# Designs tried in a protein design run: designed miniproteins, single chains, continued (3). Part 67

Each design is a single chain, and the fold is of that chain. pLDDT is the mean over its residues in the fold that is shown.

## One batch from the design tools (miniprotein)

Design m10465
Fold by ESMFold2-Fast:
Structure m10465 (fold): chain A 97 residues (1-97)
Amino acid sequence: MEIEPSSLELKAEAIGPKKVKLTIKAGPRGEVTYSGQKSLKVRIYVDGKLVATVETDENGYAEVTVELPEEGEHKITAVLESNGLPVAAASVTVKVP
């Protein structure tokens, strides 16, 4: 829990019918970069189902667009992995037209 980034920020933006743009930041702030944030794996879940796996860049950022199975309200969860284990998670609820 020390040494590794244990914080994760998830922002979701509805960008169209059944589409959401996700912006992910590992670490406490996008302005502050910790060593070891590069190439961290983030798993993206929609309503508990794994839909994507992305890696952070050197600033701890990752961006992905996901297509939802249907219109309406969905829970999106991002899980940050370190050493193959979950170390942080963030969830948002988004409503798409």
Scores: mean pLDDT 71

Design m10466
Fold by ESMFold2-Fast:
Structure m10466 (fold): chain A 114 residues (1-114)
Amino acid sequence: SKKDFAKKMLDILDKAREEIAKILTEGGVPKEVRDRVNELFAEMYRIVKEAMENPEITPEEAYEKLKEVLDKLREFIDEAYKRGEISPETAEKIKEVLDKFRKELEKLYEEYQK
């Protein structure tokens, strides 16, 4: 069901957020950078919650909105790295988690279309 799809999206989102929070803490990342990452995750949580509560929001619409925020998060990490706010190692670890997150969301969306 659509609610089961949204619940699975929330589980994937929770795991990605926890992994990234650990990387940010271990990497000694500045509070301003951590706050912006948290804001982008909060936006993704709002998208999932709205998809759960609003029967008119399609799984495709929710998936596309999540991808847009995920792309913004990836771009922000690249910009923070270029500004010298995060180390190359920390940036790479975050990108690996984001790439895994994107693949897990894509797989979930494809499974729902069957």
Scores: mean pLDDT 85

Design m10467
Fold by ESMFold2-Fast:
Structure m10467 (fold): chain A 101 residues (1-101)
Amino acid sequence: MLSPEQQRILRRFAREAQDVIDDPSLTVEEKRERLRAMVEEIVAEAKKLGYSDEQIEKLRAKLEEFIDRLVEAYQTKTKDEVVAELSRLVAELARFLQELE
């Protein structure tokens, strides 16, 4: 079971990624910049929770992979397929966080 702190990270990722993807005023590059800013906020929160440097590097790499997958889906897939991809990424992040602890 995820800790309350890990659940907050997961909810932040889900909410902010959805908001960025759904914002029609943002270019693809602006979406990438906002998603990377979210990664830095999540990493800063994880550091405050006492995650090791190795755990932080793994988390950063996983989140950057997720950004690339989400942006690719946004550029190449339908809106419904992008929502499905985000749901898959949220589930993968939940599993990753559980395995990280």
Scores: mean pLDDT 84

Design m10468
Fold by ESMFold2-Fast:
Structure m10468 (fold): chain A 75 residues (1-75)
Amino acid sequence: SADEAFAQEAHLAPQLRKDAEEAIKTLKSAVEKGAPKEVIRDLSLKLIALTLQLVAAGDVEGARKYIRESKKIIE
């Protein structure tokens, strides 16, 4: 059922949070080091993909947190 599939995906949320936190750290380091715009773009897209996976896993608050943190780093 959809509920069973969702429960299985929810078990990924802690790992997706760790991946998103590492992606935030990598993005912040790249910006601080003055990495090329293409590198910053690709890291941002990877982080967006992780936030979409967090939403799919039911972790909307985690997704919102990492989106807000990425905006502080880029803007």
Scores: mean pLDDT 79

Design m10469
Fold by ESMFold2-Fast:
Structure m10469 (fold): chain A 89 residues (1-89)
Amino acid sequence: MSEEEFEFDLHLALGTMALWVGDYETAVEHYRKALALNPDSAVAWENLGRALLGLGRYEEAVEYYRKALALNPDNEGARRGLAEAEAKL
């Protein structure tokens, strides 16, 4: 892989590990770094939304789940996350 692809994958993996242990702030930082390298990643937008939902930042979670769905309308995680975040508003 290119250096950029490696760094993207690394940040996506580190963000997901942080999300798994409930470290939502660290997850947000890594997903933002991943998206700086590849803004077309529906998975990274979805996971950023999930981390923001964990932080109670519902308006931002809604925005980023919508970005994930704009890139991949069949993303079930993003559809579910969007409904969950909107229910909290």
Scores: mean pLDDT 87

Design m10470
Fold by ESMFold2-Fast:
Structure m10470 (fold): chain A 67 residues (1-67)
Amino acid sequence: GIEEAVEKLKEAADADGYVSVGTAARIISEVLGVSFGEAKRYLEQVADKDGKVSIERAKLVIIILSS
């Protein structure tokens, strides 16, 4: 569920709370059962110029994909 995805993202995050789009998409895909490509597409829209997404922005993607 949402909490499991968030905890796994926190484990994969760097010291500043950022995860690569690819890693975040994999975790969200595996936990929520959505496609990797769909998760990646949403995460890319909220990622920074280096392809990193914050845990807070990743949570918004999780909520959207869980609706």
Scores: mean pLDDT 84

Design m10471
Fold by ESMFold2-Fast:
Structure m10471 (fold): chain A 73 residues (1-73)
Amino acid sequence: DPLYEAARAADTDGSGRLEGAELREFIKRVQEILGLPADGFADQELADALARIGPELRTSIAQAHADVKAARA
């Protein structure tokens, strides 16, 4: 699951939640996975990409990432 792997990689501090800079890094990876133009990525495109993820998928990815980190502990 490349989208899930991108979320895991972007969550550098292991909080299970994507914030500010980490959210931007996650969106950049999602952008690559979805084939969006990297150089043209603006705030509006960032918001659009986040909307594509959707609140439920975003929560699901964060939860799955947290579960994996808990299993490693």
Scores: mean pLDDT 56

Design m10472
Fold by ESMFold2-Fast:
Structure m10472 (fold): chain A 70 residues (1-70)
Amino acid sequence: AFKLTPEQKERLKRFIRELAPGLSDEQIEKIIEAIETIADEEELKRVLKELGLSEEQAEEVLEEARLLSR
């Protein structure tokens, strides 16, 4: 689970929109919620894929979340 500030959440939302422009705002909000709540990385990747991301996109989103959380 990642603790994100409001600014970090907005940056991550923009990143996801650029990476996967076909996702709805509702799907993107659910992705952010999963990133903040799911502690297990394998479970988180599975949920991100269920929300419409590819394997590669899920990995890129997790890397971005790690960078923002520094």
Scores: mean pLDDT 83

Design m10473
Fold by ESMFold2-Fast:
Structure m10473 (fold): chain A 88 residues (1-88)
Amino acid sequence: DLEEDLALIDKDGAAAVEALIANWEENLKKLKESLEKNKANLSEEKIKEIEEFVEWLKELVEKYKAGEITPLEIAYELLEKALKLAAE
């Protein structure tokens, strides 16, 4: 049920995104460390995709800090990206 899923995002997704944003520096550091560690085992195309994803996340964090985007809007942006990946 899409309405129930959206209500869950409204209530729980916003709180989860706020918690994730509070840990953005640690999460970004861990992602970069993981990428560097696994760089030799990844294709150039996959490395580029991950780097583009990291830059996209940085832009969302900067917009949040500037008050230009809400945690709820970030939750929908993350869901859209996840759905795009699942469509492969």
Scores: mean pLDDT 69

Design m10474
Fold by ESMFold2-Fast:
Structure m10474 (fold): chain A 63 residues (1-63)
Amino acid sequence: LYRTGSPEVRELWAERLALEMRMIGLAVKIAVGEATEEDRAELDALAARAAALEARARALVAA
């Protein structure tokens, strides 16, 4: 649905925003050389979740 006010779209946006903010923080830590092995693993996991959310968003708007 194109309306951002719908519950489904709002939930998806909230998940996407939280995920992107976390990924940015981890990417900055990697760029400055402070990232731990766990930080890198988390970034990989978040990238996979981002792909899943993108697929869900595509399904919602592809109709």
Scores: mean pLDDT 75

Design m10475
Fold by ESMFold2-Fast:
Structure m10475 (fold): chain A 82 residues (1-82)
Amino acid sequence: SPEREAAILLARMTVLLSEAYYEVLRLKRQNAPQEVIEEREELLRRMEELARRAREALEAGDLERARELVEELERLVLELQA
């Protein structure tokens, strides 16, 4: 059902944002260089914006758009972890 698919995408998005937040927190705790922290925080802000757009797509019933935005979130999380 569209509702079940929307719930799965929302859960996946929540996990991806949590992983991104954890990596930024980890870098701060390890006293990484400030420029590295700032670069990763900028990536996190981009991910938060994509998550907002994905949520808006889900609320509009646009599951295809929501899937594309969640896949982009996954790509950015991998970039943040590299």
Scores: mean pLDDT 85

Design m10476
Fold by ESMFold2-Fast:
Structure m10476 (fold): chain A 74 residues (1-74)
Amino acid sequence: SAELEAAKALIEERLAELHPDLSFTPEALELLARKAVEIGFDELALDRLLQELARLTGDRRVITAEDVREVLGP
């Protein structure tokens, strides 16, 4: 959907601004974008979520679907 694609673009742009050394797997981006559309993340909430994902990845430079599931919960 247009909303999902817009959410993906916004999330990727924000990650690039805040954590330019990190990237998403396609599955991770899809999961986070779907949750963003479902519940509506504000910018501050997204920034905090991205910070937690960055912390969780440690020395890895890629955010996986497992990382997103861990942060978002069931």
Scores: mean pLDDT 83

Design m10477
Fold by ESMFold2-Fast:
Structure m10477 (fold): chain A 111 residues (1-111)
Amino acid sequence: SAILEEARREMERIAREAGREVAEVGGPAEGERVEAMLRAIGAQALRLLEEGDPESALSAIRAGEVYAEEWAARQLAAGVPPEVVARVLEITLRALERMREVVEEAARRLE
């Protein structure tokens, strides 16, 4: 599907851009972690859209938001500077929001 291919490319772009921004704040390993996580969430959401399940695709993105917030809580407990954790979380949640918009748009076009 051309719609699913466009959605895949856009979500991969979002993941790369978020990883780059996170690398500038938290270092290259953290940037790679965020990019890999967003790519995995995007791939899962695309698979669910391909299976005709947009509600589960949106739930996969929501699970990513919960995971990101839990990650932030763990980093704060581990003594990572709050300003770094807050910036990484902000970038990650903004990327997930953009991915949610991509999934919603693709779902509408597939109807």
Scores: mean pLDDT 91

Design m10478
Fold by ESMFold2-Fast:
Structure m10478 (fold): chain A 65 residues (1-65)
Amino acid sequence: MGAETAVKQGKRFFEQGDLEHAIAHYKAALALDPNNKEAQRNLGEVLKKMGKYEEAEEYFKKAEE
């Protein structure tokens, strides 16, 4: 359950407002499963929250494929 566990950890940090740790865990999920659409979408949401709109849009696009 590597990628799924990393996504769960990322969500936990995002709920705590720790956006940097949330990003790290979503990126870890994508390192384990590059096609994990949930991790791609959630990483996009965190990046958008941080004002990194261009990076967020790239991940949202990947999540739709």
Scores: mean pLDDT 83

Design m10479
Fold by ESMFold2-Fast:
Formats: sequence, structure tokens, C-alpha cells
Structure m10479 (fold): chain A 65 residues (1-65)
Amino acid sequence: SAGVESAEKALEVAKELKASPEVIKALQEALEAAKAGDSDAAQEAVARIVEVASPELINEINEKA
């Protein structure tokens, strides 16, 4: 699905950019939530990403993913 593909690409880009382990873990949680179709887990993962990733990093991931 598009959601899973977007999450996988975001995780790949974050790893390429050498993002912190906390950001990588949050993106992995988002990917697992997307694969499971779990909207509650997806919301929690998005909140975690916003807490641990800078707005600049989020923008870079969005541009490259």
C-alpha cells in the first residue's frame, strides 16, 4: 500500500541521513503500524517522531522520500 511504501522510504532516507537511533526507532514503529493497519499505533508513532525529530530532519525526509 502507499502508506507502507512511504513509511519504508522515509526509514531508508533517515538511515542514509544518519538520523539518531530514537528517530530510526520511531520510524520503524510507524512502518509496523502501517503494515498492521493500526491507526492508534500509527498516531502514537507520529507523535513520537515529532518529539524526537527536528522539523528540518522531517522536511529533508519528506523531500527525499
Scores: mean pLDDT 79

Design m10480
Fold by ESMFold2-Fast:
Structure m10480 (fold): chain A 84 residues (1-84)
Amino acid sequence: SAEEKEKKLTELVDTGNVYNALEKGLEIARFFGDEDSVKSLEKRLEEINAKYGPELRDNLRKIGEVSIRTRSLEKAKALAEELG
């Protein structure tokens, strides 16, 4: 249904936003030498990578980048639909 498609696209955008936040958090943790945070954030990224696989992970990264840059759920959902 249209509602199920909208829900799936929203979930992909939410996952992309989380992935982007984790990658940026990891950069910050590495900069400060926070080894405990580095291990925690790497584990969370690996869990997403294991669930979605490498191709979908790259799409999630792109979706999250568009979401954050544009601050638009509509634009991020449009990209998610285009990427499949």
Scores: mean pLDDT 82

Design m10481
Fold by ESMFold2-Fast:
Order: sequence, then structure tokens, then C-alpha cells
Structure m10481 (fold): chain A 80 residues (1-80)
Amino acid sequence: NLLDDFEKAVAVALLSQSTAGVEPYIRRLKEAGVPQETMIEILERAYETVLKSTTLSEEELKKLEETKQKIIEMIRRAYE
């Protein structure tokens, strides 16, 4: 399932602080007619899951927020 694969890719990106693996899924989801808002909802869900599944330092939390923001920007940029 493309949506489930995207959610997993986002979770990996958040934990590894590497967004390169997310871009191909954003393109494929847009081509499949998935709205920007739906992708952002999946990102928010993945982000909350990561936050609840681990204990983060204040510095690690800030880096996680930065990675989340980068992914939001990538999604928005794909939709103009």
C-alpha cells in the first residue's frame, strides 16, 4: 500500500534526519491523485508515533521538528 509505505518512509526520515527517501513517495502520491492535506495528515500521524515511541532530549526533539518541517516544505513545494 503506497500510503503505508509513505508513512514508513516518513518515520525512517524523522528518525534518521534524512529526507531523500521521502521525495519519490511524494511524487508518486501526487501522481495517484492524493491531496496535499492527506500527505500532511500522514506525516503528522508518523511524527506523533515517533514522539510517543521514544524518549528524546531537547536537542533531539528540535532536530526532529526541523526534519518534520523539511518534509512539510517538500510536500507543499510538490503542489506549488
Scores: mean pLDDT 85

Design m10482
Fold by ESMFold2-Fast:
Structure m10482 (fold): chain A 119 residues (1-119)
Amino acid sequence: AAPAVTVAVLSPRAPAAQSSADTRESLEAFFEWVKENGLVKKTELAEIAAKRVTRADGTEGLLVVVRLRDDIDPAELTDEQIEEIAEALRRFLREVAGASEEEAEAAAEALRAALRAQR
C-alpha cells in the first residue's frame, strides 16, 4: 500500500543532495514548532518529532522528522544504534502520536533505510 508516512532525517553531515536549503529550513522550523508544543521524543542519539498533515491531494499523512545529535556522523552509525533510534520512533508514534501499528512500522523501516543509505 502507498506509504501514508514521510520520514526526514536532519543530520549535520547530510550530503547536499539529500535536502535543499529550503527543505531543510522547513523541516527545522517544523521540528522547533513541534518541540515548543512538547510533542517530541528525546533519545540518547536523536530527537524525534511527528505530526499528522494534510497532503496536497487532501489525504492525511504522518510527517516524521528525526534530528540526529550534532556530534553524530550518520556514516558511522552502528546497526544497534540505527535499531535504537528506529524502535524509539516506533514506540513514540504508537504511544504519543496515535499512529497505527502499520504506520509506526512503515516509519521505522523508512528511517532504517535512510540511515543505512548514509553509510
Scores: mean pLDDT 70

Design m10483
Fold by ESMFold2-Fast:
Structure m10483 (fold): chain A 73 residues (1-73)
Amino acid sequence: SDEEVKKEMEELKKRLDELIAKEKDPEMKELIENEKKFLEEAIETMIKNKVPEEEKKEALEKAKERLEELEKR
């Protein structure tokens, strides 16, 4: 559901906020802030355009993979 998709997006945004709060490198902080913004815009656009749930879940999975890559730094 769109509600579940939004909930997953908010959990990813929360994890990105935690990375932003702990990041000491200004360039990396800006990069993570941009990742958060693009995640929100992408998911909101997909919901507005009534994109199939499978495609929304794929976008969230890709965002999660990007986040996990950032967390490994």
Scores: mean pLDDT 83

Design m10484
Fold by ESMFold2-Fast:
Structure m10484 (fold): chain A 75 residues (1-75)
Amino acid sequence: SSLEEQAEKYLAKAEELAKRAGEASREEQPTLIDQAREHAANGLALAAKSSEEVLEKASQQVREIDARIAEIEAA
């Protein structure tokens, strides 16, 4: 569905932003982390409007993104 495709695009962008945060300076990291979290939240919200299967997949991706962000913040 178009909602599934939109959710996947937001989650892909969140993953990209989280990766960039890991490669960025300490001063740039908070902004990139905030943007990654916002994209992840938007992707999850769109997935929730699609189907339970899409929501479960999106929820798993968001948990993985959050885990990567936690590792960056701990470094």
Scores: mean pLDDT 88

Design m10485
Fold by ESMFold2-Fast:
Structure m10485 (fold): chain A 93 residues (1-93)
Amino acid sequence: MSEKIKKAEELVKKGKEALEQGNYDEAIRYFKEAIRLDPNNPEAYELLGEAYEKKGDKVKAASAYRQAAINYRKLGDVEKAEEFEKKADELEA
């Protein structure tokens, strides 16, 4: 793994911990930083969407879920891509 990918994975872990503690703004910061270092990781976008959804920001949550879906499709995970496309559509309804 490159140092950037390793750092991104560590930031995702910290973001998950912040999310579990209800520290949504802190979680958002960690996931955005992880995405900056590794923009192709769909899990970081998925978790960013969850953090925004818990904060009540449906527009930003939908945007993050759509980016997760795009990256899942690039990896060949069609089921996950369709799942997050549906989540985004429901938030924008």
Scores: mean pLDDT 87

Design m10486
Fold by ESMFold2-Fast:
Structure m10486 (fold): chain A 88 residues (1-88)
Amino acid sequence: SAEERFELLKEAMYYVKEKLLEYLNTEDEAEKEKLIEEYKKKAEEVNEKLEKLEEIPEELQKELEKLSEELLKEIEPAVEEAKKKLEK
């Protein structure tokens, strides 16, 4: 259903945020590789489920866009710190 697609996409967005923050805060290369592998597995699972679900209506699409903007703002400080490390 459209509601199932909406909830799955929300869960996926929160998962991406968590894994990105873990990745940015990790110095260990082996741990970074594990995080990438976990992300790939989750992305495949989500994509497989999404192919079976209805498209979301405009109102729910707007809610996902708002959530995406909020989550991006929350990760911006960690991304900026990572960029500073790369510039050194």
Scores: mean pLDDT 78

Design m10487
Fold by ESMFold2-Fast:
Structure m10487 (fold): chain A 83 residues (1-83)
Amino acid sequence: SVVRETTATLREIADLAVEEGLEPRKAASIFTAAALIMIGLIADGVPEREAGAEALRHAAELLEEEGAPEAARRAREAAEELE
């Protein structure tokens, strides 16, 4: 399942962001925002692969802004694998 795989990847990325020094609460909020974007896009009829890629790209932007560049890079790589 693309949703299951993307959710697992988002958790790994959130853990990486915490290892880079991001506050756990902030990492959790970014994870939640990305997961909600994915679910919302799927509810609107977007294919799961495309929805997952968009959620990962959004997570990457937020992680870059919050100072977790390695987590952001991993999110971008994961998004490219889905496209």
Scores: mean pLDDT 87

Design m10488
Fold by ESMFold2-Fast:
Structure m10488 (fold): chain A 60 residues (1-60)
Amino acid sequence: SQAEVERALRRAGLTPTPEQVRRVSEAIQNAVAAGGDPERVTRTVIRHAIDRYRAHPDRL
């Protein structure tokens, strides 16, 4: 799960920290626990993370 999150962020041209990868993974787990579809939730949360990092290009 964390490895897939890290790879998706890196393929989008980002350099996430281990802490950021963990937080994204935890957000996915929390949304799934709340009744979300695992595949759809994973895709949505990763997309939001990419959009957030693009709003702060200095983090790349």
Scores: mean pLDDT 76

Design m10489
Fold by ESMFold2-Fast:
Structure m10489 (fold): chain A 65 residues (1-65)
Amino acid sequence: SEELDREIGRALAEMAVAIAKLMLKNGVSKEEVIEFLKRQAERFRSMGYEEAAKLVEEYIEELKK
């Protein structure tokens, strides 16, 4: 189901962002966290989860500000 695939994609993006926030809280550099998120976005896109990739990429842009 396309709806289920979208829900899974959203959950994957939310998990990646939650891990990124935890990494930042524990002193991991912003640069390392951005590289982690870039790899997650690329992985999600390669799996067909374009919406998930976009959500992660939006969070990357927020971190750069």
Scores: mean pLDDT 88

Design m10490
Fold by ESMFold2-Fast:
Structure m10490 (fold): chain A 74 residues (1-74)
Amino acid sequence: MSNLTPETQEYLENKIKEAEELFKKGKYEEAKKLYEELLELIKRTMPPNPPEEVLKLIKELEEKIKEAEEAAKK
């Protein structure tokens, strides 16, 4: 099953790396917003019964959003 094009997958990977770099630089609000945008994009493009890998990615992004939110409150 290929529910994402190679271009979309590369875009997601690059944006996740960008968000991680923002988090490392202490730009927690910017990292949070980017993770939220990625989460919305994935939810919008995913099938009704997504594979386990997609569900794990969603959970990972939700955890990263929570980490960035907590870090921003410092």
Scores: mean pLDDT 76

Design m10491
Fold by ESMFold2-Fast:
Structure m10491 (fold): chain A 59 residues (1-59)
Amino acid sequence: SFLKPGEVLTGTIVNEEYDPEKGLILTIQTADGRLLSVLVPKEKEDEYKIGDTVEVTIK
């Protein structure tokens, strides 16, 4: 299956990586078995933890 712009996926945070220039990068394992990398805005860096369930909107 292909991801389309505007599609919403549910997944679990399986990794966190902090980049000093870009900010927090999350690796999310989606319900369909994919791994996605998502950049988190600085204002939301403290809102996410490994093991959290999140929704990702494809742009």
Scores: mean pLDDT 75

Design m10492
Fold by ESMFold2-Fast:
Structure m10492 (fold): chain A 68 residues (1-68)
Amino acid sequence: SSKEKLEEIKEELSKDPRIKATLVGDDTLVVETTLSVEEITGLALRLIGDYPDLEVSVSGNTITIKAK
């Protein structure tokens, strides 16, 4: 399910102390970071490539991942 994918992403990303990932409802993962613009761009592109069934968007230092 999309929720299980988001929980797996949350666990993996939470290994970096600069990242705080929060599951909102069953379909949205909010990823708040202290990463640089270059690091955020790289992470977002990697997530888009790895999870084509998920919508990835960036706003400032926050990445939002939603089930499509």
Scores: mean pLDDT 85

Design m10493
Fold by ESMFold2-Fast:
Structure m10493 (fold): chain A 83 residues (1-83)
Amino acid sequence: SEELIKKGKEAFEKGDYKSAIEYFTEAAKKALEEGDLLLAGDALGNVSDAAKKLGDNKSARKYVIQSTSLYLQAIGDEIDKEL
């Protein structure tokens, strides 16, 4: 998953936003399969940024909402450990 995020960032820096979306989406899927909500949230946030660069504001909004939801879930789980 970390290697996929690195490849996605390299594609993003080169202006290849479509390849960046593919790498970040695969990273998010793998992170979710592993239960890594923070990594999945980071990857979906990066998908949102790449979608914005392509002018796809609908996808960008969808993925930023999903990213935020995953971060909130991860934070909530950590708070609940003390209860």
Scores: mean pLDDT 83

Design m10494
Fold by ESMFold2-Fast:
Structure m10494 (fold): chain A 72 residues (1-72)
Amino acid sequence: SEEAGKLVEEGNKAMEDKDYEKAVELYQKAIELDPSAERYFNLGKAYQKLGDTEKAIEYFQKGAALEREARK
C-alpha cells in the first residue's frame, strides 16, 4: 500500500540517522499494513543494528520464508 511504502521510506531515514528504535517501529507498522520479504529483511537489519540478535534472526527467517512462498 502507499501508506506502507511511506512508512518504509521514513524507516530508511531513521536507519540513516542511526535511530534504530524508530526504524523498528516504522518497519513494524509497514509490515502490519502490507507484509513483504523486503520489509521483514529491513526490520531484521534494524534489530541487528540495535543489538537484538535473536529478533534479527527471527525476522530474516520470516523474510526468507515469504520470498520462497512468492516464488512457488
Scores: mean pLDDT 88

Design m10495
Fold by ESMFold2-Fast:
Structure m10495 (fold): chain A 81 residues (1-81)
Amino acid sequence: EKEKEIEKLRKEAEEAVKNNDYAKAAEYIQKGLKLLLEINPEYKEEAEKKLAEIKKEAEKAIKEGKLNEKEKEALEAAFKA
């Protein structure tokens, strides 16, 4: 059950990135990462690498002025986990 939820969150995060919704992508990645750590701590490296990619794209979007204040706040909160 949790493994299927993680897979769903991962796909939703990838789709969010394609749609330039970096705040939602970061939220899905954070939720997936927390579930992954509960099931497979050894998968932490892979999850952190994926989160770093999302963070880099989100920072680019922030610099380009594509995000509103609420979206910036959501991204910052997601990355603090």
Scores: mean pLDDT 69

Design m10496
Fold by ESMFold2-Fast:
Structure m10496 (fold): chain A 87 residues (1-87)
Amino acid sequence: MTLEERVEELKKRIEENPNDADAYYELGSVLLVLDRDEEAVKAFEKAIKLDPNNADAYYLLAVAYRRLGQTEKAEEYLNKAIELIKK
């Protein structure tokens, strides 16, 4: 399976279950590997909305924002990831 095929599989999974936080997180992760950073941000934002305790999602959202030059947002989400790990 290619990464693009995995994106389509995850989108189908989300259509069948729109509250699947893990599917949004995995979609964001695959999109980051594909350098589709703006789409990765949207996927991670949905993952965090559904599961606000996913420290990894906050960390990767920070990575995506940094790659897009949004340094202030990147620092905000990195700090949220660190706070979740300390608990």
Scores: mean pLDDT 87

Design m10497
Fold by ESMFold2-Fast:
Structure m10497 (fold): chain A 75 residues (1-75)
Amino acid sequence: LSEEEELEVELALYEIKIAVLRIYMKNHKPTPEDYRELAEYYEKMAEIYERLGDTEKAQEFRKLAEDYRKKAEEL
């Protein structure tokens, strides 16, 4: 795989991890640890978008990561 293709595969993997965690949280009361895990995945996606040159998406996902980190602190 090219570097760009490898980064796209990593994005897909984090999207799957987020989807699985969201299904888990829907069937169980969300914990601060769940929100921290979501924040970590969004932060990784932001890093990948930055490496792909998509600064707009990188900033969007960094904001999502920040929001979920704050949620973890509130709960």
Scores: mean pLDDT 85

Design m10498
Fold by ESMFold2-Fast:
Structure m10498 (fold): chain A 72 residues (1-72)
Amino acid sequence: RPPTAFELLQAGAEAFRAGDYETAARLFEEAIRRAPDSPLTPDMLGALARAYAALGREEEAARYRALADQLA
């Protein structure tokens, strides 16, 4: 059974807390892909921006933060 967007968001948050920012970013991207029009999408984009910032990928972090702000 494929995971739901919410299950992917929870798994991504767990990976982020464990310091696995690469896995967190991947899971947050999958969550957004499954539910792009969700009320949670701004929160998912914000979480993705934080994961990219933790990886030192500042350009991607800034882009996703701006997208989250536009949808808030």
Scores: mean pLDDT 81

